# Ledger of designs, part 85: designed miniproteins, single chains, continued (3)

Each design is a single chain, and the fold is of that chain. pLDDT is the mean over its residues in the fold that is shown.

## One batch from the design tools (miniprotein)

Design m10938
Fold by ESMFold2-Fast:
Structure m10938 (fold): chain A 130 residues (1-130)
Amino acid sequence: KVEEVEKEIQELIKKMVDEIEEEALKDPRMSPLMVPIDVEENGMPDYLKVVPNPVSLSTIREDVENGKIKSIEELKEKIEQMVENVKKYFPEGSLMVEIADELLEIAEKLIEKYEPKIEELKKKKEELLK
């Protein structure tokens, strides 16, 4: 059934986000990427002028859980947006840029791990639609 295959794909995407969060939690330096930046508390009142659409791991989690992110491609795009946002605000060679690049590398490795199973499920869905 098509709906069962789509549900299995979504569950794998959720599991992938769980593993990204678990890897991020192992590194205390990653904490600024885990939740939305409190611009007042962190003394960054210009942040929203430079980055009008902030993205954190919690934003990605919410988008996966509410069905806004339904594919590996959409997940990767959101993670890349988070990294680009960091690079817009923070200078090259800063710790923030370094941890953002490290998180992208973690995500890319997990995507490569899950991609064969998701491709298998996509093919199964195509066969069910014939």
Scores: mean pLDDT 83

Design m10939
Fold by ESMFold2-Fast:
Structure m10939 (fold): chain A 58 residues (1-58)
Amino acid sequence: DRVLRFAPVPPDATPEEVVEAAVRGNGLTLSPEQRAELVALARADPSLRAALEFLATL
């Protein structure tokens, strides 16, 4: 499962979609403030976006 459970998000997805996929994949609920912070980080740094996608598979 370690290679086939990578994020279901399309490669051209928006930062908002990446954050929502990571949250949903982990069955978590985030406050609007926490979600906005993650979106801002993913938007500013593509490496953080990749890290969020990786975390969604853990």
Scores: mean pLDDT 63

Design m10940
Fold by ESMFold2-Fast:
Structure m10940 (fold): chain A 118 residues (1-118)
Amino acid sequence: EEEKRYKELLNKAAEYVAEAIAHLARAITAAERGDEETAREHVEKALEYLKKAREHAEKAFREDDEEVKRALRAIDEAIALLEGWRDLDDLRAALGRAMEALGHLVRAGAEQHSFEVE
């Protein structure tokens, strides 16, 4: 059914954004320690996951779905920041955009996944 497919696409997009957020956090930690190689590896993984999230969110998109539209914009901004990253501030900005994208996907109806159990 259409609604089931919509939810499955949103859930996959949210899962991939969550994975990108985890890799961005690792990239920031590595960059803060001066480990440029580890930071670059995690940025490449985050980019891969954000591009997968983009694909799934785009397939879920409906013209009247403002939350999915906002999620797509935030994903695109995070990708642009990471493809041109130069310093720690770019990584932190990309993390902020990825977190914004996840929030929009959850508001659109994706299941809320916690990265850490509180």
Scores: mean pLDDT 84

Design m10941
Fold by ESMFold2-Fast:
Structure m10941 (fold): chain A 67 residues (1-67)
Amino acid sequence: SMMEEKAKELAKRILEAAPEVPEEVAERIAYGVVTGDDDAAVRALLSLEGENYDRAAAVVTEFVRSL
């Protein structure tokens, strides 16, 4: 589906910006953002620390602003 493709693309962008983030966490953030499950997206983001959180949050912010 288009939503599944968008989530996969966002997860890939997160991993490009923050390579140390577990792929499963990047996917949870991406699926939460794309499906509008803000609670799931925020919980996944808050599992990250320091630079990984900052980089992932920046990628998510850019993605949302591009909508």
Scores: mean pLDDT 85

Design m10942
Fold by ESMFold2-Fast:
Structure m10942 (fold): chain A 84 residues (1-84)
Amino acid sequence: PVPVAELVAEEVLDERISPEEALARAIELAEAATGKALTPTGESLTGPDGTVVVWAVDADGRRYAIVIVPVGDKTRIAVLRAAP
């Protein structure tokens, strides 16, 4: 069994921010880590606990999942890259 995704970037913020602000920060963090610009595909889903997942692609067509999780008064951000 091969892992389906690789963790590219992760951050935990000590405050609760909007999903829009968290997405902008996640993209900046991922772009800093990869050296590539990421464009959201327009595909997203929201879980009942407030978790938001947004999909993005880079210029080479690699897929990324941006996961934003509200944790009490904190925000957890993770960026995962699809394995080739």
Scores: mean pLDDT 79

Design m10943
Fold by ESMFold2-Fast:
Structure m10943 (fold): chain A 100 residues (1-100)
Amino acid sequence: MREESLKDALEGAVRAADRAIELAKQNPEKAIEVFENLAGAFRVLADEARKISPEVAELLRKAAEYFEQAVKYLKSGDVEKAIEYMRQAKELLEEALKLL
């Protein structure tokens, strides 16, 4: 992956996180699959980013962990807690984007 491609992917990830948060507020059941897919995508992106920026890779890995926690809370019916974890994940993605 090139640095420009990583930056584009991170910009897309921030937008996807915003949409996922809104979806969780409107339809928590549908949000579960979206959050699981985003967590997986961010883990893959973190592995690819490791050769470009270890710092960005670590932030992406942490964001993926927060998405995984959000899924657990959505499955338990705690939508508010899930949204808190999603907001933290989004903040980490925005921090990663600032490093590029």
Scores: mean pLDDT 82

Design m10944
Fold by ESMFold2-Fast:
Structure m10944 (fold): chain A 79 residues (1-79)
Amino acid sequence: MEEEKAKELIEQLKDEDPEVRAKAAKELAKLAMESKDLEIIRRILDALAEASKDEDWEVALTASVAAIAVAVQLTILER
């Protein structure tokens, strides 16, 4: 279930381990790129945008790149 996977990965963006947070950001981007559900893609984009403010620079960078990719995907699907 796509919504359940997104929810689990969004929770992992709040993990105490920055490696887990970075991995969650990458997996959320993959999920959004494979999805056709605009609502799930928007929820993922919002979560990644928030994660782009992470105190760990690698997590913040990973989430920022992921958010850009997801935003592009959303734009393509809306046309």
Scores: mean pLDDT 82

Design m10945
Fold by ESMFold2-Fast:
Structure m10945 (fold): chain A 93 residues (1-93)
Amino acid sequence: DEEKKLREDIKKTLIEEYGLPEEVAEIIADFLVKRKNGTLTKEEAEKYLKELKELKKKMEKNGELTEEQREVIEKTLALIKSEINEGKESIEL
């Protein structure tokens, strides 16, 4: 499964290069793969946004969040927010 392989490769990079916890790497990898494949729904994007915010909050509370990890998470959050907003048709009056 090419999707599964891509997800695992992204997850491994996030863990090995950035030291992200497995749960954080998994949600980021899943989001990025679904976005790339055009299978991401607005409902899934909103779920990923909520889950990633909660995981970031836990890392901050535990003193485990490095500056590089914070940057990766913040960039992913911004990208998820963009995907949610792109699903809104601008109703021109």
Scores: mean pLDDT 79

Design m10946
Fold by ESMFold2-Fast:
Structure m10946 (fold): chain A 61 residues (1-61)
Amino acid sequence: SREEKIKKAAEEVVKNRLYSPEDIKAVADKYGVEVSDVKKKAFEIEVEEGVRLLVEGVEKV
């Protein structure tokens, strides 16, 4: 589904720390999804991960 492609693209962005606009666009193009959808989903994943790290009392860079 389109939603699954957006999720996979966003997960690749987060996993590889692809924060530049060029890298995000390349991943979005690879999965055939919109940059805006990938950015929104990647942000949601990062927020969830950040909350988890705060609750666990550990830091990851």
Scores: mean pLDDT 74

Design m10947
Fold by ESMFold2-Fast:
Structure m10947 (fold): chain A 59 residues (1-59)
Amino acid sequence: SEEEIRKLIEELREMGRYDIAERIERLKLTQSLDTVFRIAREALEQVKAAEEEGRPLSL
């Protein structure tokens, strides 16, 4: 849903990845919601994995 995509974009912005968040927002104009959701989810997972490698594992 659009709300789920919006939540993923918000998390990307919270992690400082405004560039990715804006790209995903623009994809909503040209791609299906299902495609945008998959891309947003994959991007967020990659960003979280990269942050976890550089940040404490106690969380």
Scores: mean pLDDT 75

Design m10948
Fold by ESMFold2-Fast:
Parts: structure tokens; sequence; C-alpha cells
Structure m10948 (fold): chain A 52 residues (1-52)
């Protein structure tokens, strides 16, 4: 897979991490769980691409 797709995934991972941190600060634990799960999925996609 392309290096450009990996860079896009890193940007998405960073954006999700920021959203999760904001939700933690706001004590919105439903949002924390949602963003954490999305972050885990994007990290998995990045790892799959990085090993190909």
Amino acid sequence: SSEEEKKLLLKEINDLAVQELKAIVEKDYEAVDKYHKELEEKVKQFEELSQQ
C-alpha cells in the first residue's frame, strides 16, 4: 500500500487521539469509549499497511 495512505492514517490517528483527550477532559466517557475504539481500528490499519 502507498506511503500517502499511511500518512493519511497517521493524521486520522492523531485527530482521534486529540478527540479522545478532549472527551476525557470533559468527562464524556461515552465519547471516550467511541473514539478509543475508532483509534484502535485506525492503528490496526496503519500496522497492516506498514508490514506490506
Scores: mean pLDDT 84

Design m10949
Fold by ESMFold2-Fast:
Structure m10949 (fold): chain A 74 residues (1-74)
Amino acid sequence: MVDEADLLKSLALMWRGIGDSFASNGKYDEAIESYEKAIEIYKELAEKFPERREEAEKLIAELEKKIAEIKAKK
């Protein structure tokens, strides 16, 4: 069975995927909102599960770069 940390990671990956879908369709505001939801979940993952912190911080940084790139194109 998936543990709680893996469930949070899966939920964040789902929101990231939704954001990628919106971005590919030019819906940048919806893409940013979806990425921000994924970031919030990764922050929760890092706080509740210190062993996942490095992984979560890396994924947060990747999403923050995606948001910055989209904002620069608007």
Scores: mean pLDDT 83

Design m10950
Fold by ESMFold2-Fast:
Structure m10950 (fold): chain A 71 residues (1-71)
Amino acid sequence: ELEEEIESLSLAEQWNILVDYALKRRRAEIEGLPPLSEEEQKRFDLALERVNAWADELGKQLIEEGEERRK
């Protein structure tokens, strides 16, 4: 299943999923295409959760005075 698939991927591969799906969603919106499929959205969300857990550990030191982070 998607969750297991995401867990089997390296952190870099999970990051690539986030980037690819974010760009796909953005392009779809610009070109008048439908947003990510339900499966793609689930995959994105799972990868985001895993990356967020990692980023919270490292990102807190990299985001000094960077309180304005919303996208």
Scores: mean pLDDT 67

Design m10951
Fold by ESMFold2-Fast:
Structure m10951 (fold): chain A 99 residues (1-99)
Amino acid sequence: SSAEADLQTQIRGISLREAVEEVEREGLSEAELEAFLRRHEADPATASIARAARELNRLREGVVLIRARLRYDRMVAEQRLEEVEEKVEEAREEAEKLE
C-alpha cells in the first residue's frame, strides 16, 4: 500500500517488515501514537512516520474484515449449493417414481 511504501521510505536503517513486526508484538495503541506525535510536532519526519503507522493499522483492520467477508460469502454459497443439490436430488427421485 502507499502507507507501507511511505513508512519504508521514511525509516532509515529499519525495513517496513521489521517495523510492522515490532508494532504487532508490542501492540501500539492510538493513545501512544498521539503522545508520540505531540512530543515530535517540530520534526516532520517523525510525525510522518507516526501517521503512516496509524494508516497501516487501519488498512490491516480493513484487510482482516475483507478476508472475513470473503470467508463468510464462501460459507453461505457452499450451504446454498448443498440446499439446491438436495432439492435437485429429491425432484429426481420423485421423477423416477413416476416413470
Scores: mean pLDDT 66

Design m10952
Fold by ESMFold2-Fast:
Structure m10952 (fold): chain A 94 residues (1-94)
Amino acid sequence: SMLSEIVAEMAAVRAQALAADPATAVALAREMVDWVKGRLEEETDPEVREKIAKAAVAFLSDLAAEARARGDDATADELERMRDELVAHAQELF
């Protein structure tokens, strides 16, 4: 259920972020990254951990791509930094 709950929460946050101004979208992405980091630390199944990390990376990559498509390189760069931070954190746990 943890994976399903994370995917559902990510979908809700993605919808909110896409409808929000850039500053709010970045804040929502940061809250998601911090929440996902906590979930990764609590997860004991390495396969579920990998799925959580991949879903979060896809979420951040999608938001960054949308920002870049609009010419908002500053927001895209910040979201890509959050993605890289999450990847580094996941690698420390794997």
Scores: mean pLDDT 81

Design m10953
Fold by ESMFold2-Fast:
Structure m10953 (fold): chain A 66 residues (1-66)
Amino acid sequence: MDNLLQAQVDLSLTLMKASVSKLSNKQRAEVLLKAGEELREKYGSEEVEKEARDAARQELSRTTEP
């Protein structure tokens, strides 16, 4: 029911923490991929894993900040 929503909230928090930690784009992508896999196992939602993969791909595609 709201398992996907809770998983999405946890994923968003993970992304936010990675961003404020001054991680590189590659490091943020790695954190997101791991979080997506863990959240899929924890909440049983393949959808959140797909969203995490998409987010990680977007981070990898971003221009590295100088």
Scores: mean pLDDT 71

Design m10954
Fold by ESMFold2-Fast:
Structure m10954 (fold): chain A 93 residues (1-93)
Amino acid sequence: KEVERVREEIERIRERSARGEPMDMEEIYVLSLDAFLGLELTAVVLVKGASKKEIGEMASRILEVALEMKSEEDREKVFERIEELREEIVREL
């Protein structure tokens, strides 16, 4: 349920960005972090030979952190948490 809601929200933010609509800093931050983490972690899992299940679990964890970011006002604190998640996933693979 949470994963579907977060996916819909990220999709909506992407659509608004594509149309050149005004975006708040939180929305820009979510898009940037989703793009960077997705690219970096995809490269890591390809190199490590991760299974489809492991890739799915990684994607779910990224979406959960993106959802937490939406409710957190301190964007720098959220960035640090996302960096920690990235390091955890890379270390586990």
Scores: mean pLDDT 63

Design m10955
Fold by ESMFold2-Fast:
Structure m10955 (fold): chain A 88 residues (1-88)
Amino acid sequence: MIKEVKFELVDENGNVIKGSGILNEETNELSGSGVNVNSGEQYWFSGKYNKESKTVSGSLVNLVSGEKYSFSGKFNEKSKELSGKISK
């Protein structure tokens, strides 16, 4: 089953990336797109969901610069919302 998800990720400087994507429940793969609400820059995200811990981890890529970041967070299965932190 494929589920639509929304995400909010925060970096060390308090920049917020908000977006949406999909969770493939058969593979536990996450993918989607987001926008840095402070700068307007666009990102692609990809990651994995751990059902036991209800955690997510993966990477973000800036669609203009190509710079890559890691993320980790938690997923709420009822609201289909992912929240977490971006790290370099």
Scores: mean pLDDT 82

Design m10956
Fold by ESMFold2-Fast:
Structure m10956 (fold): chain A 94 residues (1-94)
Amino acid sequence: EADKLYNQGKKALNAGDYKTALKYFDEAISKLSKDDPRLPYYLMMRATALLNLGKYKDAIEDARKALETAERLGLPEEYISLLRMHLAIIESAS
């Protein structure tokens, strides 16, 4: 269920429909626990949708939460580095 909503959100993002993407990502994230290893990925994609909607503060919050969750869960350093880079891009845009 969560993955289906997430994939619909990604499809909307690719189509430039950022508001529809946000709706699907919100619902997908609501299906995950705080310790779900998918959560950082979902938050990163929602942050991208928020950034494109000009919601910089919300995008930064999601990007920070994604990084904090990935670090807490011990996700691979390659992915943590990607999340740090993503956060820096969002912070530079705001």
Scores: mean pLDDT 87

Design m10957
Fold by ESMFold2-Fast:
Structure m10957 (fold): chain A 57 residues (1-57)
Amino acid sequence: GHMAELEELRERIKRLEKILPSLSPVQKLVARHDLERVLPTLSGELRELAERVLEKL
């Protein structure tokens, strides 16, 4: 359901944050593009998490 999909997205974003230091410049650009594309669909704590990861990219 919708809640399970949001939880999966949250875990994926958390995983991205953990691997950020090991990403190549090209991988960081792709990750930034993907996060920017989904950011308008997010709200609350999940949006704040995505914004924090974007700042680190």
Scores: mean pLDDT 81

Design m10958
Fold by ESMFold2-Fast:
Structure m10958 (fold): chain A 62 residues (1-62)
Amino acid sequence: MGPLVVVNGAATPEGEPAAAEMERLLAEMGWRFERTDVAPLSVEALEAGRRAARAALERRRA
């Protein structure tokens, strides 16, 4: 079982693809991903999370 990643905020339509990609990458590592609907998230923050998740997954592949 992997850790749970919780991100505060609702994704905008522009940020939704990045949030979905981050969920997929974390799921490939056995991690869970949840969002809360308490504040908006920036697209930049979601993209940073997606890049971090991808880097972590690539490290596991090595």
Scores: mean pLDDT 64

Design m10959
Fold by ESMFold2-Fast:
Structure m10959 (fold): chain A 79 residues (1-79)
Amino acid sequence: MGAAALSDEDIEAAEKLAEVLEKNGDYRTAGDVYRAIAEAYLARGDEEKAREWFQKAATLYEKSGDEERAAEYRRLAES
C-alpha cells in the first residue's frame, strides 16, 4: 500500500477548488481538500509544506464545527 503524491498541477487545481468551496461556505469539504494537499507534500518528503497545509485544513474543520478533526490536524501541523 503506497501513498500517491499529487502533481504540482493537481495541487494548484485543489487549492483553487478549496477557495471556491470556502467562499460557498463548504468549510468541511475545503478542509478535506487542504488535508489532501498536506498529505501530498508529506508523500514528497516536504514536511514543512505539509505542516502549513495541515494548519489550513485544521482552520477549515474548526469553521465547519468539526472540532475533532480540527484538533487532529492542528496537532499534525505542530509536530
Scores: mean pLDDT 80

Design m10960
Fold by ESMFold2-Fast:
Structure m10960 (fold): chain A 77 residues (1-77)
Amino acid sequence: SEALELLREAIRLARQGDVDRAIELAIKALKLAKDLFEPTTYIGRILRLIGMRLDGASPEEVAAFLEELLAELEKLL
């Protein structure tokens, strides 16, 4: 699954401290998997990623959220 591969790469980038690229890849992954989510859940996930970038979330906080998102996508696939 391309979405799962993008999320795994995003987690790797977040752990390396590249929060901006991690969030960009996570948003791409969510867009690819958008039809698997309820619309409210999808929007909420996108807004949280944007908020984390704007708020300057730590690499650890971003990685943790992306790991939760990966588990959520694995359950939906």
Scores: mean pLDDT 86

Design m10961
Fold by ESMFold2-Fast:
Structure m10961 (fold): chain A 84 residues (1-84)
Amino acid sequence: AKITVSNEELSNINAALKSKDTNTLQNTLVSILVNNGFKEKTAQKIANIIVKDLLTTGFLQKYTEPLKKIDLEAALSYYTTFFT
């Protein structure tokens, strides 16, 4: 599905990534997905997969630059493809 992210949501994701706060990252991802029409249980499942992928690839530990809105929206749209 096409996901839209607000400037505030993007700021919260970038803050969580910079601080390596996986709990805040997961909770913010759940909030974004629920605001885009996903049920909370489905949003939690998707957010868990995203956080696990970021940890497994080492992306979270190496992240130093803010994500762009278009890149975050594209990534979330990709992960939600399996839950439509």
Scores: mean pLDDT 80

Design m10962
Fold by ESMFold2-Fast:
Formats: sequence, structure tokens, C-alpha cells
Structure m10962 (fold): chain A 55 residues (1-55)
Amino acid sequence: GPLSDEEIRRRAEEIVANAKKKKEELKPYFDENGIEYKDISVEAVEGGLRAAEAG
């Protein structure tokens, strides 16, 4: 079934936290290869999760 607002927010926060940790690990590789990295907000991830729930 669809996720509640609280569950979507919690999941978005978890995804962002995980992405930030992975970014710190991968930053040397991005810098060495000249790849530009852009951070995503919790609100953007939450919007994506809501769109996925809608189909």
C-alpha cells in the first residue's frame, strides 16, 4: 500500500543521509575525474517518492 506522509519523510531523510555518506567516500573519485556533484534536498527526494507512489 502507499506510504504515509511520516514514512515518506523518514525514508527521504534516510536516503539523503546515505547519499551524503556515499558522497564523502566518492568525492576523491569525482574530483579526480572532473565530475561535478550536486546535492539533493530531503524535499526533492520526498517529491520523487510521492511521484513513484502515484505511478
Scores: mean pLDDT 71

Design m10963
Fold by ESMFold2-Fast:
Structure m10963 (fold): chain A 61 residues (1-61)
Amino acid sequence: YTEAELLKLLNEAVPETASKAEIEAKLRQLDFNQQLIQSAFNFIDDNASGVQIKRFLASVL
């Protein structure tokens, strides 16, 4: 995926108001590499908005 394609996928799969845990669960369902997900989520603040989390993940996944 390109960053733009992944961001579109995340926006379609998970609502903008989604929590960190909801986005993580959706990525696991989509068969993304589990170690990469765990590593990326270590850099995400629990108070980050769904929009911020999706943009960050699209840039690193």
Scores: mean pLDDT 74

Design m10964
Fold by ESMFold2-Fast:
Structure m10964 (fold): chain A 107 residues (1-107)
Amino acid sequence: MEESLVIVTVRLEVDGDEAQAAAVARLTAERLAERARALGAEVVAVITAAAEGRARVTVVARVPAERAEEVAAALAREAPGLAREAAREAGVRLLAVDVTVTVLPAT
């Protein structure tokens, strides 16, 4: 069975301490994972990291190879908006969002 991994990495710059950055990362990860599942992907890993003023979210989703480009494009397009919603929910000011998407063979 031909499958691909869609790896979405969101880098966040926030006006906040480590705890505030971690909160934005967690909420961004939850929203990205939910959106990936809504697109028919299996979420296989979620990784978050936070420091003062900075956070990183990586979501790894498994999809049929023929859907990988569509899912990757959708997540790349929507990730900045999901990060903005997460920051608003956390009450933290979001300064910058950078999104990288990679598609790899899974099996």
Scores: mean pLDDT 89

Design m10965
Fold by ESMFold2-Fast:
Order: structure tokens, then C-alpha cells, then sequence
Structure m10965 (fold): chain A 75 residues (1-75)
């Protein structure tokens, strides 16, 4: 399904951002990455709900929580 393919692309980008966040020491860059992550998460969550893809829904929430936890550790 086109929606499923878009969800997979969004999840992949969210994972990439989380890896970038782990390497970032600049708070301003981290804030920009977290904002991009938030936009992608919102779209993925909407698509998952529209397609009743509960596994994707849970994965979006997990990746979002991971991003917030990584961000909280940036000094």
C-alpha cells in the first residue's frame, strides 16, 4: 500500500534523526532535529491510525520517546 510505504520511509527517517541526535553536542542543532522528528512522527501517526496499523503506531511512539530521552541528555 502507498500509505504503508510512506510509513516505512517516515520511520526510517525518524531512526536516522535519533542516530544524529546521539552524535550532536549542539543544543540548537538538537532542537532543529527534534522539531523535524516531531513533524515526521505526526504524519506517521496519522497514517498509522487511518490504516489501523497499530504496530506502526506503537513504533512511532517508541521512536518519539527515544528522541526525547536522547535530547534530555544533551548538556
Amino acid sequence: SPAREEIEELLERMREINEELKKTTDKAEAERLLAEHSVLAGRALRLALETNDWEAFEEVLRLRQEAEEIYAKIA
Scores: mean pLDDT 89

Design m10966
Fold by ESMFold2-Fast:
Structure m10966 (fold): chain A 77 residues (1-77)
Amino acid sequence: AAPASSLSATEARILSAFLSGEIDGKEGATAREIAELLGKSVGTVSKALNHLEALGLLEKRKKGKTTVYRLNEAAIA
């Protein structure tokens, strides 16, 4: 599958965390929270999250003053 074969190790780890329930796929998490979970920098995680959003695997949602990322419901069906 073309999207899956293009994932970096960080992108694959983030997607795995959402699919395994380490991150709530419905509520989502901020780039900072995901970075803390993975032990990565916010910059590295933000870059990976932007690519996963571009692939349609994650959705960017505004929650108050913060941006959260969650599983795209169309991608998990």
Scores: mean pLDDT 77

Design m10967
Fold by ESMFold2-Fast:
Structure m10967 (fold): chain A 72 residues (1-72)
Amino acid sequence: GKKDYEEAVRLANEGVRAAEEGSGRDALLGGVAGGLGLIAVGVSKLSGYDEEIIERAKELGEEGVRLGERGR
């Protein structure tokens, strides 16, 4: 429920942060993935914390972290 939403928010923010500290294409792609995760988080909140949307937001945030860290 809300704990999964909070984790999705954390992961999306970490992905964006990793991209801000990185450089090059992988950092940019990580920032895009993290940003999409933040959008999905917002949509999940508007949908009443839909579990499928939250899970997708978590996946996008995790991908953002992976790509952002690779760009460092």
Scores: mean pLDDT 76

Design m10968
Fold by ESMFold2-Fast:
Structure m10968 (fold): chain A 68 residues (1-68)
Amino acid sequence: SPRERLLAEVRRLLDQMREHARAGDRDAAARVEEQLTRLLGGASAEDRQLMVDELQAASEEMERERAE
């Protein structure tokens, strides 16, 4: 479904952004962040709301990694 593809693409971009950030590649991380922003900006309000839980889960994972 379009929602499933959107969720999968959001996860993929979040993973890429984290990987580039960990590698210290700020330019690559910023480009992926821009892609994520454009992707979410093109989504319906309903689909964006469905992504909230996934975005929160990713944020919590990154916070746990940062705490170590």
Scores: mean pLDDT 74

Design m10969
Fold by ESMFold2-Fast:
Structure m10969 (fold): chain A 91 residues (1-91)
Amino acid sequence: LTSESRMELYRRAEKAGEQAGATDDPATIAELSRDVARFASELRGIRDEALIEAMAQGIAAAVTDNLAANDKAMIPESIYMEARRYLSVYD
C-alpha cells in the first residue's frame, strides 16, 4: 500500500470505529467490518471474496475485543491493523 492508500484506509477505520463505539449491535459491527474489508480490498484491486470475508471477521473480532475491554479509543487502530494484516498476504 502507498502512504496515501494507508491514510485513506485509516480514515475509513476511524469512521467505522466511531460508529462501532456507539453501538452494541453485533449486526452493525459486522456490517461496518465488511464495509472496511471491501474498501481495503478495493485499494489493492483484490476481488477474493473469501479473503474479504476473512478480513471482515477479523476486524469484527478486534472491535468486539476492544469493546469488551472498554477500550473504545483503540477501535480505529485495531480495525486499521487487522485490515493491513490481511492485505499483507498480497504484498
Scores: mean pLDDT 81

Design m10970
Fold by ESMFold2-Fast:
Structure m10970 (fold): chain A 85 residues (1-85)
Amino acid sequence: SMDDEMVQLIVDLARQAADLLKKGNYGGAGLFMGQVRRLVIEGVREGLDLEKIIEAIRKVAKEHSDEPEFVERLESLIEEMRKLS
């Protein structure tokens, strides 16, 4: 579905942000995380299930548990998302 496609896009962008951060490209990682945040806000506005998005982001965080700075950015985004509900 279009909702599943948007969740997958959010996950793919978050994974790309992780890869950029691992390479020391903090600017690129920030831009990709900004896109993740924008798509999440748009998705919630369009009726996407916030808990499905949060679960998908938590999965990405678990896949990158060796990168505490990236995990912190994702957890910060989850807390911001909870304020939208």
Scores: mean pLDDT 80

Design m10971
Fold by ESMFold2-Fast:
Structure m10971 (fold): chain A 88 residues (1-88)
Amino acid sequence: SLEELKAMIDKLKASIDELEREVQELVNRRIAELSKQSIVPFLKKVIEKMEEEGEIDFTKAFLDVSKELYNEILREAREEALKRLQEK
């Protein structure tokens, strides 16, 4: 029925909203874990990127490395959230 189709769409939308929520929770948790670690490896990666690309703007290199790290965390969080959603 049309009502059954609507219920399925509403359930799918709820599943997407749950996935987005779990992704954000996993991202926040990973950032919190990283905040407990030494900043030195991160700064080393920023310096290495500056040397490799001839970049002299530390702030720009810092933001680029931060974005790369965030994208990696986001990718891993999405994979984990999808697995958790499929197990429910």
Scores: mean pLDDT 81

Design m10972
Fold by ESMFold2-Fast:
Structure m10972 (fold): chain A 94 residues (1-94)
Amino acid sequence: SMEEVLEKVRELMEKMEEAARNKDLEEFKRVVEELKEFASTLSKEEREVLLREVDRGFARLYLEMEERNSPQEFRDEVIELLRELSRFLQELVE
């Protein structure tokens, strides 16, 4: 159901935020891959909903890294992973 899709994507976004807070790049990468795999199992309509929720979550991640004064090297790696994730998700809804 759409509610289950929203619950799962929010859960994954919260895990990404936690990994960013903990500066755990390997966990961040693991959750990104889990999100990609989850998105690949969805219908086109569900993928569009997931993409919108993820875009909102990215804004929160950027603010979190800035507010916590995360090391620049960590921020650069996270930003690149988010860019790659965005490209992947956009291709799935096109």
Scores: mean pLDDT 83

Design m10973
Fold by ESMFold2-Fast:
Parts: C-alpha cells; structure tokens; sequence
Structure m10973 (fold): chain A 62 residues (1-62)
C-alpha cells in the first residue's frame, strides 16, 4: 500500500516506546503478546511481519 515507508517508521517508533515502557515497568511485558497480535492486524502485512520479528527477538532474549 502507499505509505508503507511511513508505516514502517511509525512501527519503529511504536516498538521503541514499548521497550521503554517495559524497561520502566517490567510487569507490562505480560501484555505485550496480545498487543503485538492486535497491532499486527492493524498494519500492512510487511509491517506486521517486521513487528512479529521484533517480538520474537525480544522473547528470545528474555
């Protein structure tokens, strides 16, 4: 879709904010799987895949 680059930038910013929030309150990490699932449906397939990859890498480091 048109605007894919802007959507990727928005996803990058969203993920950075999530990591900052979890760093401030680690208990919020328990809600991250559901949030990733719901927001992946909102974005384009390309951006949804990028978000899922970030989440998988984050989970691997837990």
Amino acid sequence: SLGGDLEEEAADLWWAVQLAVIKSNPSLAKDLPDLVKELSKKFSPKVAEKIKKWYEEFMKKL
Scores: mean pLDDT 73

